# Designed miniproteins, single chains, continued (3), part 109

Each design is a single chain, and the fold is of that chain. pLDDT is the mean over its residues in the fold that is shown.

## One batch from the design tools (miniprotein)

Design m11777
Fold by ESMFold2-Fast:
Structure m11777 (fold): chain A 104 residues (1-104)
Amino acid sequence: MTIEELREKLKGMSFEEAVKAILEFLKQAGWEIKYDENGEPIIISKNYTKEIKEHPLPKSLDEALELFKKYGYIRLSDLINAAKSKEDVLEGLFRLAELAYEEK
């Protein structure tokens, strides 16, 4: 699936279906999705091999993406807390999918 095909597919989905579709795309791109004690997904870059440590809570999607680039992982809850809307969460997740696609 191309990144353009993913964006078109997301237009017909509920928020929960869209989140699941993006997480599956990331897994197919070689990224890892782990779940914390509360069942919340942690998104991990394929090039990250160290232990997941605490990082500062992001105040915006831009800060969340900067933390991901710096540490190589991000929690879905970090994106949700930084976002102003469900559409903003999906845009943040889609930006991660674009990064995964470009890493080939």
Scores: mean pLDDT 76

Design m11778
Fold by ESMFold2-Fast:
Structure m11778 (fold): chain A 99 residues (1-99)
Amino acid sequence: MEEILKEIERLNKEDPELAEAQKLSDEAGRLTLEALQKAQQGDESAKKALDEVVSRVQPLADQAEALLAADPDDPARRAQARELVTEALRTAIEILKKA
């Protein structure tokens, strides 16, 4: 436990944005799976939350993809795409937590 926490702190020092994005991705993935299972069982609230995630997150994801498609080796575009993905993940988590 203590060794794992120190390793997480080290990763956060090396690339704080990547470590944060991974943490957000894990939570968004978990919440999305829960919402998908509920929606498949006829939960209208879960379906509505998933539809809202798509409508709010898709524009950010599309913009990130366009940046990476233009030049995947450009560090500035890669950093901007990462920021858009992070905002998309935060938005998805916020919507899904309300479901």
Scores: mean pLDDT 72

Design m11779
Fold by ESMFold2-Fast:
Structure m11779 (fold): chain A 65 residues (1-65)
Amino acid sequence: SLGQQAVERVKKVLSQFADSDGFVPLTQKEIGDLAELSLTTTIEALAQLEKEGIIQFVDRRIRVP
């Protein structure tokens, strides 16, 4: 399971880069690099946020509702 710190780092990056419609114009690798996390940990954190309804995947794009 992912640590809460990894999830919080990803959330912070997504909030910082979300546009006015909530879309985040970043790849998973870019999110990981900005959050200072591995790609694997970033993918797991994003999956957890999606399961919790905090983010949505729309046409392979990440959206913060």
Scores: mean pLDDT 86

Design m11780
Fold by ESMFold2-Fast:
Structure m11780 (fold): chain A 74 residues (1-74)
Amino acid sequence: MEPSPEERAQMGLAVAAQYALDTGRWDLALDIMRRILARHPLSEAALAELLARLEKVDPAIAAVLREMLAQIRA
């Protein structure tokens, strides 16, 4: 198993969404996501694929991630 930089960025976004869901600290979670995306910008296709995968595993995390991505403006 080889977590690529892209896969690690996707996992980081999922963890940030989980943190926002667990703590309500959307401010810190958004800062984390902005730092991840600044280092590893993800295409719209990669973000859609991540959201599709999360929707099958944890719809709540997928919903939070979707809302946070909307706030960041890609």
Scores: mean pLDDT 79

Design m11781
Fold by ESMFold2-Fast:
Structure m11781 (fold): chain A 59 residues (1-59)
Amino acid sequence: MQVEQDLEEAESLIERMRKEADKAKTEGKTDLANYLKSLIDEMEKALQEVRKRLEELKK
């Protein structure tokens, strides 16, 4: 499935965004760090939901 490759790429992006969020936090960019963490949480929830739905739709 082509979606499997997209999911793997999304996980890599989430990991990089987590590093960026930590970096923003240490730099005192609180708004940016908070925004990035909100995006990461949203993406992780979406990724997990997509995985569950794919298992259901695979038949």
Scores: mean pLDDT 78

Design m11782
Fold by ESMFold2-Fast:
Structure m11782 (fold): chain A 118 residues (1-118)
Amino acid sequence: AVTVTASGGGTVAEGGSLTLTSTVSGDVAALVSVNWLLQKPGEAPKTVASLAAGGAGNAPEVAGRFTISVDQKAKTATLNMSNLKKEDTGTYYDVATVIRKDGSIVTATGEGAQVTVV
């Protein structure tokens, strides 16, 4: 089994910074891609930051403010969020695509981390 767990959410003042960490555990040989999805109340989740072999991608509304990095040895992915805006408030879901030790590819989604910008 593959488990994805987000940490590092919380309440922050507008203009502040937060780091979310996704920890990927279990039957994981390598991380292929990581996406961070933001779900606001009453809205569908949308991808705000992604990292894959093709490079990093950010939604226009967070470009220049959010960066994503992966540590293959630790099996972690971090989302560094700077100059936070009230519009960044919501639940951030980590979605990891991994190669398992048998060579199969699976995608797992975490329970997410809540971010509140005041």
Scores: mean pLDDT 84

Design m11783
Fold by ESMFold2-Fast:
Structure m11783 (fold): chain A 90 residues (1-90)
Amino acid sequence: ELEEEILEGVVAIYVASLALAASREHKTGQEAVEAIKRELEERFGAKVEFTEDPNEIVATLERDGYRITVTVVADEEGKVSVKDIRVERL
């Protein structure tokens, strides 16, 4: 499905860009994931929750018949990586 493929690609690029920026700007994993959480909540209205790891967040957004789930993790130095991106049709 073209729309699903495009949406997944756009989300992947955007979140990877946020992770790279956060890795350069923040000194701790907590600061980095808090910055990403705030951006996703304020810009997209995503539901963002910490996992059992205080440096890992899961963001969920439902829009236009799709569910987007992104998992982001950071180390103690604020180095951020995108662990998983999933786009599902509702």
Scores: mean pLDDT 73

Design m11784
Fold by ESMFold2-Fast:
Structure m11784 (fold): chain A 72 residues (1-72)
Amino acid sequence: FVTSVRLDVRRSEGPLGRRFVDALQRGLRLIEAGAPGAETTEAFSRVSEELDRRGQRPDAEVDVTADLVDPP
């Protein structure tokens, strides 16, 4: 199956938010390339949690969308 994750960051956080986005995109590319591993999944989830924690600030806006497709 294939898992797609999209991360869209508008004008929000400074370099800190961009670092999280960069890390997330790196993990996403590994998954899309067909290299799903526990390490990649865990790192991806950890980054997502940190982004959510950062989003507690009213000035932080980060959107993450995930989609999953399975073969029959």
Scores: mean pLDDT 52

Design m11785
Fold by ESMFold2-Fast:
Structure m11785 (fold): chain A 68 residues (1-68)
Amino acid sequence: TQKKAALATGYYVLGVGYYVESELYFRKGEELLKDPSKEEEARKLYEKGEEAREKGKEYLEKGKEIAK
């Protein structure tokens, strides 16, 4: 079961990493929205945040399935 635990841990680390990346994109986007001239740049960051969040979900779900 050590191989199974190691693989699950790897997926959890990737999932958490993507969630952290997502939060950083959202925080930067929110900061940029304080400047009306940065709306397009903020929108791009929110899109990247959503992408990272979805990848985080996939990896966490995969880790959870392997951990069973």
Scores: mean pLDDT 84

Design m11786
Fold by ESMFold2-Fast:
Structure m11786 (fold): chain A 68 residues (1-68)
Amino acid sequence: VTEEQVKALIKVLNESTDPQEQEKAAYLLGNIGSPLALEAVPKLVELLKHEDFNVRRSAAFALGGILT
């Protein structure tokens, strides 16, 4: 895993309008974990309020993976 891949995943969270893409990006960031994915934490916290249940679930998973 590279810092470029983490930046690309964060870009998907910020710019994509597709909940499926946001769900996948959040899940992958959770699997990457700390320290590389720590930059995604503020956006993942925002996604806990997302209208799509799968996006919220993946954001919660990612925060658990990154912060544990």
Scores: mean pLDDT 80

Design m11787
Fold by ESMFold2-Fast:
Structure m11787 (fold): chain A 84 residues (1-84)
Amino acid sequence: MLSEDLNEEEKKKKIEEIIKELDAVREKDIAAADSPLEQQFIEESADALKEGLKLILQGKEEEALADYRARAARLEAEYQKYLE
């Protein structure tokens, strides 16, 4: 009751729905971006999240979390490059 108790089919359906929504949001965000650099980061971030969700679908949740952390650290380091 206090934990998410989804069967594999329900979990897969939810993740597929999230991926579909992510693709729709990505297209809108890219269209709203004011620079090529912003467009690139939006696209790369969306692709990274999508790949993480695919790993979760494969039962590799620990790998997905590790990949997410590594990508977040890389993005943070890259962002620092543009700060004074």
Scores: mean pLDDT 69

Design m11788
Fold by ESMFold2-Fast:
Structure m11788 (fold): chain A 86 residues (1-86)
Amino acid sequence: MEAVKLMEELAAGIEAAPSLAEQQALWAARIEAISEAYEKDMAESDEAERKELEKKLAEIAEVAARAAIAHGTDEAEKARALAALA
């Protein structure tokens, strides 16, 4: 599934980025593409595949939320970012 690959790449990028600013920039740059791939994969997936997508989404949402909060990202922007993947 393309969304899983994109989410794994984002997670690896966030973990590899030592600064919160870089982590936040990675989230902002990739969230739209991940959201589009996630919606497409969810529509085309069976139940087992959807559970894997939901699991990856939960993992990425937590990492991204921590990065956004820690760098003083606006609460509304953080909520929008989480909603795009959740």
Scores: mean pLDDT 68

Design m11789
Fold by ESMFold2-Fast:
Structure m11789 (fold): chain A 68 residues (1-68)
Amino acid sequence: MALPPEVPLPPLSPEGKAVVDEVLAAQPRTEAEMYDLLDRLADQRRFSPEQRVTMYHVLRQEWDRRRA
């Protein structure tokens, strides 16, 4: 397929999982609200860009599942 295996996302850290769970528990009403909350929490806790990418990916998948 088109996606190369050379850039696997880093594993979600326990801290990153806690943030993802917190965002999901808040039940954001819009995608923008969800990403804003994630960005605020990730910035406050000084997560690396790689961890933020992983958290965004996980949240997007969960958001799609809830809307499907």
Scores: mean pLDDT 74

Design m11790
Fold by ESMFold2-Fast:
Structure m11790 (fold): chain A 65 residues (1-65)
Amino acid sequence: LAEEVKKLIENNPKAEGIEVESVEVEGDTVIIKLKTTASGQDVGEALEPALKLAEENGYSVKVIG
């Protein structure tokens, strides 16, 4: 799951200016650490497919930037 979430973010064309520092799974939560110069809206759009994948697998998501 963590590897799949990371790949969805890194391969997203909208992830310009977004660097994934780490993706960790703690219990039922996926923690995504980002380093970015993009706006919150652009980050949200780039992360949307990864968030949906995590939710479909029963995980909550926490984003740290």
Scores: mean pLDDT 77

Design m11791
Fold by ESMFold2-Fast:
Parts: sequence; C-alpha cells; structure tokens
Structure m11791 (fold): chain A 111 residues (1-111)
Amino acid sequence: NPEEKLLAKEGPEAVGLSLLFRAFDILARDRSPESIAEARRLMARAVSVVVGIPLAEAEKLSLKQQAELLKKAGHYALAYLLLAYQYYLDGDIEKANQYIQLALDELEKNK
C-alpha cells in the first residue's frame, strides 16, 4: 500500500497532503456525483490519518467541520485545502483560489 509506505517514511501530514491533491485532481477533471464522492472519501481519509480519528467518524463530518478539526490539530495548510474544495463546489472560484493560495503560503512558511 503506497499510503502505508508514505506514512512510515514521511509521516501523516505527507499522506494527508497526497490524498488532498489527489482529490483536487479528480475535481479538476470531472465534477460528476461519482467524482465528488471519490474526492470526499479521499478528504475523509486525509482527516482520519492526520487527526487520528476513525475513518467512519471523519466521513460523517462536513468539509467545514473537517477543516476545523485540522486547524485545532495545527494543520492549517490541509484545512485551507478543504475550504478551497468547499468554495469550488459552491461555484466560488475566486474564494477557492484564495484558499489554495493560503494553503501554499502555509506550506512555504513551514519548509
């Protein structure tokens, strides 16, 4: 499992970031209900791995609630990526792009 190898080598944040970028790639190609569901599952897995809660609990949360858990755990870049997704789904492309930029700025600051 590539996730297990990444987790062992780079830690849970690297797994979370990988899962969220995969979710973004899916939505960039297709906004079908099936693609949205797949992206949402990747986001729930990212929250589960990074925050340390069961996947079933993460899957019950809204994107906003998932982002709040990530912020409480100190993972602001991942939280901003989830909020960018919410705005993208709402059709607010300007705000989605602003949150992507906030996530990139947070990642740059922590290098």
Scores: mean pLDDT 81

Design m11792
Fold by ESMFold2-Fast:
Structure m11792 (fold): chain A 91 residues (1-91)
Amino acid sequence: PIPGLSSATITVRGNTLTITLTFTDQNTLDPGAQALVSYLRTLPGVVDIRVDLDYSNNTATVTVTFRNPRDALRGQQQVRDYLLQSGATVS
């Protein structure tokens, strides 16, 4: 579960997954992003994870690079399910 998560947008392009998270509270931004990163590290084929935190807008952009597009598509579905289980609205 990701505390304070309101909504998320997931975009896949090639072997890259971009996740934009919106939080209800600035105080949950860093721990929420860290929780997602910890989950992402358990996914098959993850090569790199980049996090950008925007404290002004309470948003986190997480960019995940997978070894191939097939793993990225599986990752998109797994991340979507994880975020929905956390109570977020996912696009």
Scores: mean pLDDT 86

Design m11793
Fold by ESMFold2-Fast:
Structure m11793 (fold): chain A 61 residues (1-61)
Amino acid sequence: SAHDAATKAGTAAALARQGGISAERAVEIMVRLGVSREGAEAAVAAPTSEEIRRAVEAGVL
């Protein structure tokens, strides 16, 4: 389902950012789940919601 695919894609991106899998492996997983390559690459490089929240609280965003 779309929900399951989104959950798996999010998990792959999170694992790559934590160093559990390579960024290349995470992008391949996300592309197979229907995410665009550009979107998958952005997700692996994107700041977490927590990082964004901290930036807002620090007044830089």
Scores: mean pLDDT 71

Design m11794
Fold by ESMFold2-Fast:
Structure m11794 (fold): chain A 72 residues (1-72)
Amino acid sequence: DPVVETVTFDSLEELEAAHRALAEALRADPSVVVGEIAPPYERDGAVVAEILYRAAAPGAPLRAVRLVVPLP
């Protein structure tokens, strides 16, 4: 059961920038195991981007970052 952190943005531009920066940071970090970095997609009146990762240590908890922009 992943520990979920949700971050809400005011614009798609801000979400895309944050998603790209986080994806680059996680891919470059040898101490992190990346589960999945999905591209942003539209669901239920919002743009959502989810990233799953954990520390490369035994027993480290699975983490999920959910980036959200509500659509008009």
Scores: mean pLDDT 80

Design m11795
Fold by ESMFold2-Fast:
Structure m11795 (fold): chain A 97 residues (1-97)
Amino acid sequence: SAAAALGAAYMAQLEAAAGDAERSAAILRDRLRAVIDRALAAGLLTEEEAAALRARLEGLARILATEDEEELERLLEEMGLDPEAREEVREARERLR
C-alpha cells in the first residue's frame, strides 16, 4: 500500500538521522513528498488522491512552521482535527522544534 511505502521510506531516513530531531523532521517532509510523487508516477495514486495528500502535507508543514498561535488554531480548525488530535499536533511541534 502507499501508506506502507511511506512508512518504510520514513524509517530508512530516520535511521540515517538518528539523534537529530530537526534533521529527521526535514527528511520526513521531503521524503513524504517524494514518495507521493513517485506513487503518482507509478499509477498507485490518482492525480486527485496525490493532490489531496500533498495538500495535507502542506497543511502540516504550515502548522509546524508557524510561530503565531492564532494562525496555528485557524490551521488546526481548517484541517478538521478533533481536540485530541490537535493536542497531539501541538506536542509533536514542541518535540520537533
Scores: mean pLDDT 66

Design m11796
Fold by ESMFold2-Fast:
Structure m11796 (fold): chain A 113 residues (1-113)
Amino acid sequence: SMEDIKKKEEEQLEEEKKLIEYMEKEPVKEAAELVLLFEERHIKGLDFLIKVVTDEKVKEKLKKDLELEKKIIELAKELLKEEDEKKREELLKKIIELEKEAIKSEKEIIELL
């Protein structure tokens, strides 16, 4: 149901907010590992929702969120391979900014549901 979809989106939004808090508090490598764990799960959920949602406006927003999450995963994988601490910190900062953009996109999706 649309109500179940809205609930899942709201739960994901709260998890992403907590993920940002963890990224700000945890060591850079551990933060990146948490990002991969949560965002790989989120991408699977978004792929499913894009296939089942019939509203084109909602689908467009979900596709935008999917693109942001894929970019976050790419950066997290890059961070885990990086040996320079300053470059890891720059990559983490970029991940946090993209997560904030994903949260804004998620709020827009919830408003349409």
Scores: mean pLDDT 82

Design m11797
Fold by ESMFold2-Fast:
Structure m11797 (fold): chain A 78 residues (1-78)
Amino acid sequence: SLEENFKSAIETAEKSLEELEKNADKYSKEDFQRIRDTVVPALLKLAEELKEKGLDELAERARELAERLKAFIDEKLA
């Protein structure tokens, strides 16, 4: 289903964040800035779209993922 596809995409994104956190030393400041400027807004937009579709739990997961990613990158860029 469409909902299952969104769930799989969010689960993949969550795993990607875990790998980013694990391999943070392999990324430059420029890499982190690019991820912040592209991936974080994309996740926030996805959260809004999921909420509009009534997929509130998936929307919340996408929003929390965006906030976690932003916080992680902001710490690395400090």
Scores: mean pLDDT 87

Design m11798
Fold by ESMFold2-Fast:
Structure m11798 (fold): chain A 72 residues (1-72)
Amino acid sequence: MSRVEELYRSALELVRMADALEKQGKTDEAAKLYELAASVFREVASQTTDPDLRKEAEKLAEEAIKKANELK
């Protein structure tokens, strides 16, 4: 597995963890993980040579940051 693939999977895991924290009412902790996931997705977008993965990672980064902002 490439570094980019590992980063992408890590970002997806951070979103899953953030979703679980949000469901538990831990909104501050969830917001921080969504912000972290967004930063990792942006790193994936910057490092990938795959245009489809770049677009998807950029979209997921925006979705994650939007969720973080909604929880503030």
Scores: mean pLDDT 85

Design m11799
Fold by ESMFold2-Fast:
Structure m11799 (fold): chain A 83 residues (1-83)
Amino acid sequence: MEGIRKDAEAALPQIRKDAEDVIKEANKLIELGKQGKVSPEVVEGAKRAIELAQKALDEPDPLDREIYTVAALIELTVAKKAS
């Protein structure tokens, strides 16, 4: 069985999946923007969501990873609501 230290490392695949899902959804909004179907403000929100999700993937601290992931989800939600 993995110890407490390894449990923190095991959380990384879940964080990656969540961040990748945000990136996937944000890229859909960017593609809609290229088609003129959403406003430039929605595209900028989607870009911020991707940037925050990338920061979460690169962050070694578990608390900071969670903060960046939550921030990415908020930016994506705001962008979707504005679309």
Scores: mean pLDDT 76

Design m11800
Fold by ESMFold2-Fast:
Structure m11800 (fold): chain A 79 residues (1-79)
Amino acid sequence: MEALYEAGRALAEQGIAVRGAEATAELVLRQVEEFLAQEGTLSPEERAAARAYLTGALEAVAELAPALRARMEAALARL
């Protein structure tokens, strides 16, 4: 679980460095919506793994881009 959380954080940090915070936030939020739409077809293990990864990505965006924090926290509350 920690490895997936850290992978999510790293992806968001790299995304912000390469393409900026807003573009990275939109990508992560899209992945959250995709996960929620498919959640019912996933195993408990796949669901836990996806949540860990997405939590890491959302938290990293919220920390690095405070202007986007409220949107990231709203998405976190839905996981």
Scores: mean pLDDT 84

Design m11801
Fold by ESMFold2-Fast:
Structure m11801 (fold): chain A 92 residues (1-92)
Amino acid sequence: MTLEERLAEVRRRYAEVSAKLQEIAAKMDAGEPVPKEEVEELLNEFRRIYDEARTLLEQARAEGKPADFIAEAEGLVDGARTLIDYLEELLS
């Protein structure tokens, strides 16, 4: 798999997991109970996305990928980190 294909896959997974988080946020706003285990599962999924995005970013920099590719990888790292922080606060 190319780095371009890996970036597209990580982006797709990020979108899928983000949609699940939006569903959970909607349930919380509606006063519906959300199991702690579901929040922990999302946190683990974003941690995996973060690790993959960080590895991609390191490889992209090492291979001298274009600035736009690096910016997209950085965006996924930053996005996943922000949502990890949010979910960790929610579980505190």
Scores: mean pLDDT 87

Design m11802
Fold by ESMFold2-Fast:
Structure m11802 (fold): chain A 92 residues (1-92)
Amino acid sequence: MEEELKKYIEELEKWALERQPELEEIEKYREEIGKLMKERKLKSSPENLEYLAENTPDEKISKAFRKLAEIMRWMQEQKEEYEKLLERLRQE
């Protein structure tokens, strides 16, 4: 159990370091991403970001949408894993 928590924390730290350049790259397109989402009246979700990526003629913005969707999906998975860890701790 303690070893699983240590591994989980280490994995989160590694993820944050690896994804930092990707987050900085997405930030460069933040204004354009927000403008397109507002124009299309879409809520920020991985599915809507993937939809915008497929319907955007600009390849750089399309890649930014896909990368943001990927990051959001990974964050959703981490929330689920964290909740499962908390539940396991409560059941002991």
Scores: mean pLDDT 71

Design m11803
Fold by ESMFold2-Fast:
Structure m11803 (fold): chain A 68 residues (1-68)
Amino acid sequence: QQELQQLHQQVSDLAASSPEKRQAVQQAAEQQGAEVEVVDGRLVLYFPPDTPLEQQKAALQAALAAAQ
């Protein structure tokens, strides 16, 4: 669980670093089936309630890689 929270934080921080990285994160997340919202100026990824933890981690890692 902590690993998942850490990935969410890394994705949000990366998206906040530049408009270009934010766009890359949004596109990668949407390709992985995640829903993207901006909450309090931070980009946040949401997954369907039944999405496996492993799939959520993979999607977050893909978003990080796309913006690197």
Scores: mean pLDDT 77

Design m11804
Fold by ESMFold2-Fast:
Structure m11804 (fold): chain A 94 residues (1-94)
Amino acid sequence: MPSPEEAIATARLLLRQIADEARRRGHDALADWILEQEEALVAASADASAEEIWRRLIETLDAIARRAREQGDDALAEYVEGVRAGVRRNLARW
């Protein structure tokens, strides 16, 4: 299992990449909300284990996918669901 610091770094990277994609697709409010979720996840993870950080990331990815579908962007939701599946596969190997 990676360290909590490595888990936070990976979560930040993935959430920023998704926020950038949302912004490129014209979903500025969703992108801003994703960046707020990044900061909230970091703040909530000060004393968290790597497993807790990964669990929170998966929950955040599920919320992003739902919001993308609510905005009518099924392709963005499917992209986020793909990222989530990758996170779960990596967890199974660690």
Scores: mean pLDDT 85

Design m11805
Fold by ESMFold2-Fast:
Structure m11805 (fold): chain A 71 residues (1-71)
Amino acid sequence: TGSGSVLAAASHDLRRNPEADAKASLENTAKALEKMGDTESAKRVREAGKKAKSAEDAAELLEELARERGG
């Protein structure tokens, strides 16, 4: 499973569950990416979590990153 697929799945999950704890979901996604050796994507996921004002905003940022990473 590539980093782009992980990012796309996380974005989809955030859109389906906008009332969920988005920051916890993003942190879990970042940890998964770090375990895969993709520390750059993990860092950008954490940055998205800090900058996003809502789960929807976070999902949009992750979707853009997934496209950038070839997801």
Scores: mean pLDDT 76

Design m11806
Fold by ESMFold2-Fast:
Structure m11806 (fold): chain A 88 residues (1-88)
Amino acid sequence: MSDEEVAEKAIEVLERAAEELRARAAAEKNPEVRELLEKMAELAEEAARELRRLLEEGKATKESVYEILKKLQERIRPLALKLQELLE
């Protein structure tokens, strides 16, 4: 795949993940769980926007896509752990 195709696929995956997280948040009755899901969705949406900007600027590379996804995973991890604790 081209660098552009990798970036486009990453954006699509992140946008779908954000939609799924938003849908889960809308169904949640626990406000703490809802807030965590909404924050996770927001982070995925921001990562998708950053990738889209790089793509528009002609700066999207497989390496830059990987680094953005890695940073997103690092930011999401503590939120996912808090979510797990609240669901016990």
Scores: mean pLDDT 86

Design m11807
Fold by ESMFold2-Fast:
Structure m11807 (fold): chain A 73 residues (1-73)
Amino acid sequence: SMKEKLLKLFDKVIEEAKAHGLEDKAKEIEELKKEIMEEIDRDPSPRTQAIAFARMTVAAGEVTLEILLRKRA
């Protein structure tokens, strides 16, 4: 399901953030994951799921950007 796919993607992003020492960012994304899962449980509409996926994608992009910026430091 889309919810299961989102859970796996959030967990991957959180794990990647932790692996790169981004503890504060990892906690922020863990909170976002919880919020989004609660929203989907309240309203499992395609629109809510699409918004959830977009928000997860933004979070993944932020983690990737921080990793890349630190990789040369």
Scores: mean pLDDT 84

Design m11808
Fold by ESMFold2-Fast:
Structure m11808 (fold): chain A 93 residues (1-93)
Amino acid sequence: LGDGSRESLAEILRGMTDHARELVARGQSLSPLGADDMARIASEAGRRGVSPELLRELAEALRDSASVATSSQVKSALLDAADVALSEAERVE
């Protein structure tokens, strides 16, 4: 049952990365709730063996989102989510 879930999570990660990049292109950051959701999905994806490249791309998009955040709370949430994605990328192989 892991294989189908892994493919679905890969598509979700791509969509999340694209969404975060779209917001950054508009000078906007993700909300703290959005950051928490992305961290949760990245954690699940890493555990199911999704490509470390996809997790690193998500982490990069989250760090870019943090760079445009005006609130220290939002910036911290985004950086925490990016660290989760990077940690999971390190586990995946």
Scores: mean pLDDT 79

Design m11809
Fold by ESMFold2-Fast:
Structure m11809 (fold): chain A 71 residues (1-71)
Amino acid sequence: SMSQARQTLRQGRTLARQAVDAARRGDLDTAEDYLRRLEDLLRRSPPLAQNGLRSLVDSARQTLDDARRQQ
């Protein structure tokens, strides 16, 4: 439902923000943990949330990959 999709997207945004913040601090293990939780959320997400969560996963992965290249 739309309500479930909104709740899932809010959870996804929180996880993505935490992953990005950890990656920017150089805490790559914590960033990877949050990213895996975000990916797990995507796999279990309602259809209406899937594209939004996929975008959040892609953005968080990019930030983590950039941080890894700086190490």
Scores: mean pLDDT 86

Design m11810
Fold by ESMFold2-Fast:
Structure m11810 (fold): chain A 89 residues (1-89)
Amino acid sequence: SDKDALIEHVTKEFQLDPEEATLLVNSLYYTFLGNPQRILTFLQAIKNKETDFAILGEKLGISEAAAEELFRRFEEEFPDIAEKLRKLV
């Protein structure tokens, strides 16, 4: 399925355990209305230590404030995964 393909892609690109990738994709799937490109864009922004929430919001189709809030909530919900993403070279 498209979701299973996304889980495999996230597992490989972000060097996560398959179970961690599954939890992430399931959590973000509702937030981004099943849009795989928006999920990938958000995770790439965390990996790249993106600080411009206005640009991130535009890419995700949400406001700057909503992008910043989403980033903050992600850090609170998945702190270990967020740390793994930021340590990627």
Scores: mean pLDDT 82

Design m11811
Fold by ESMFold2-Fast:
Structure m11811 (fold): chain A 70 residues (1-70)
Amino acid sequence: SEEEREKKEKEEKERKEKLSQELTKEINDLLEKGDVEGAVEKLGEAYKVDQETADELAPTVARAMAEKLA
């Protein structure tokens, strides 16, 4: 019964991670294209869906902005 509980939690986490990975891919694609402003806008949308994913992506977007300004 303990194993069944953990498996159900894993399935829920997999669904959440799929949404997070899609946002991560879109932001990364925008950064590779040099569209830092578009990446920032997508990051804002990510904050509305999942704050943890947005928090993980924020440093990458911020560094890309700093590199463009340097």
Scores: mean pLDDT 76

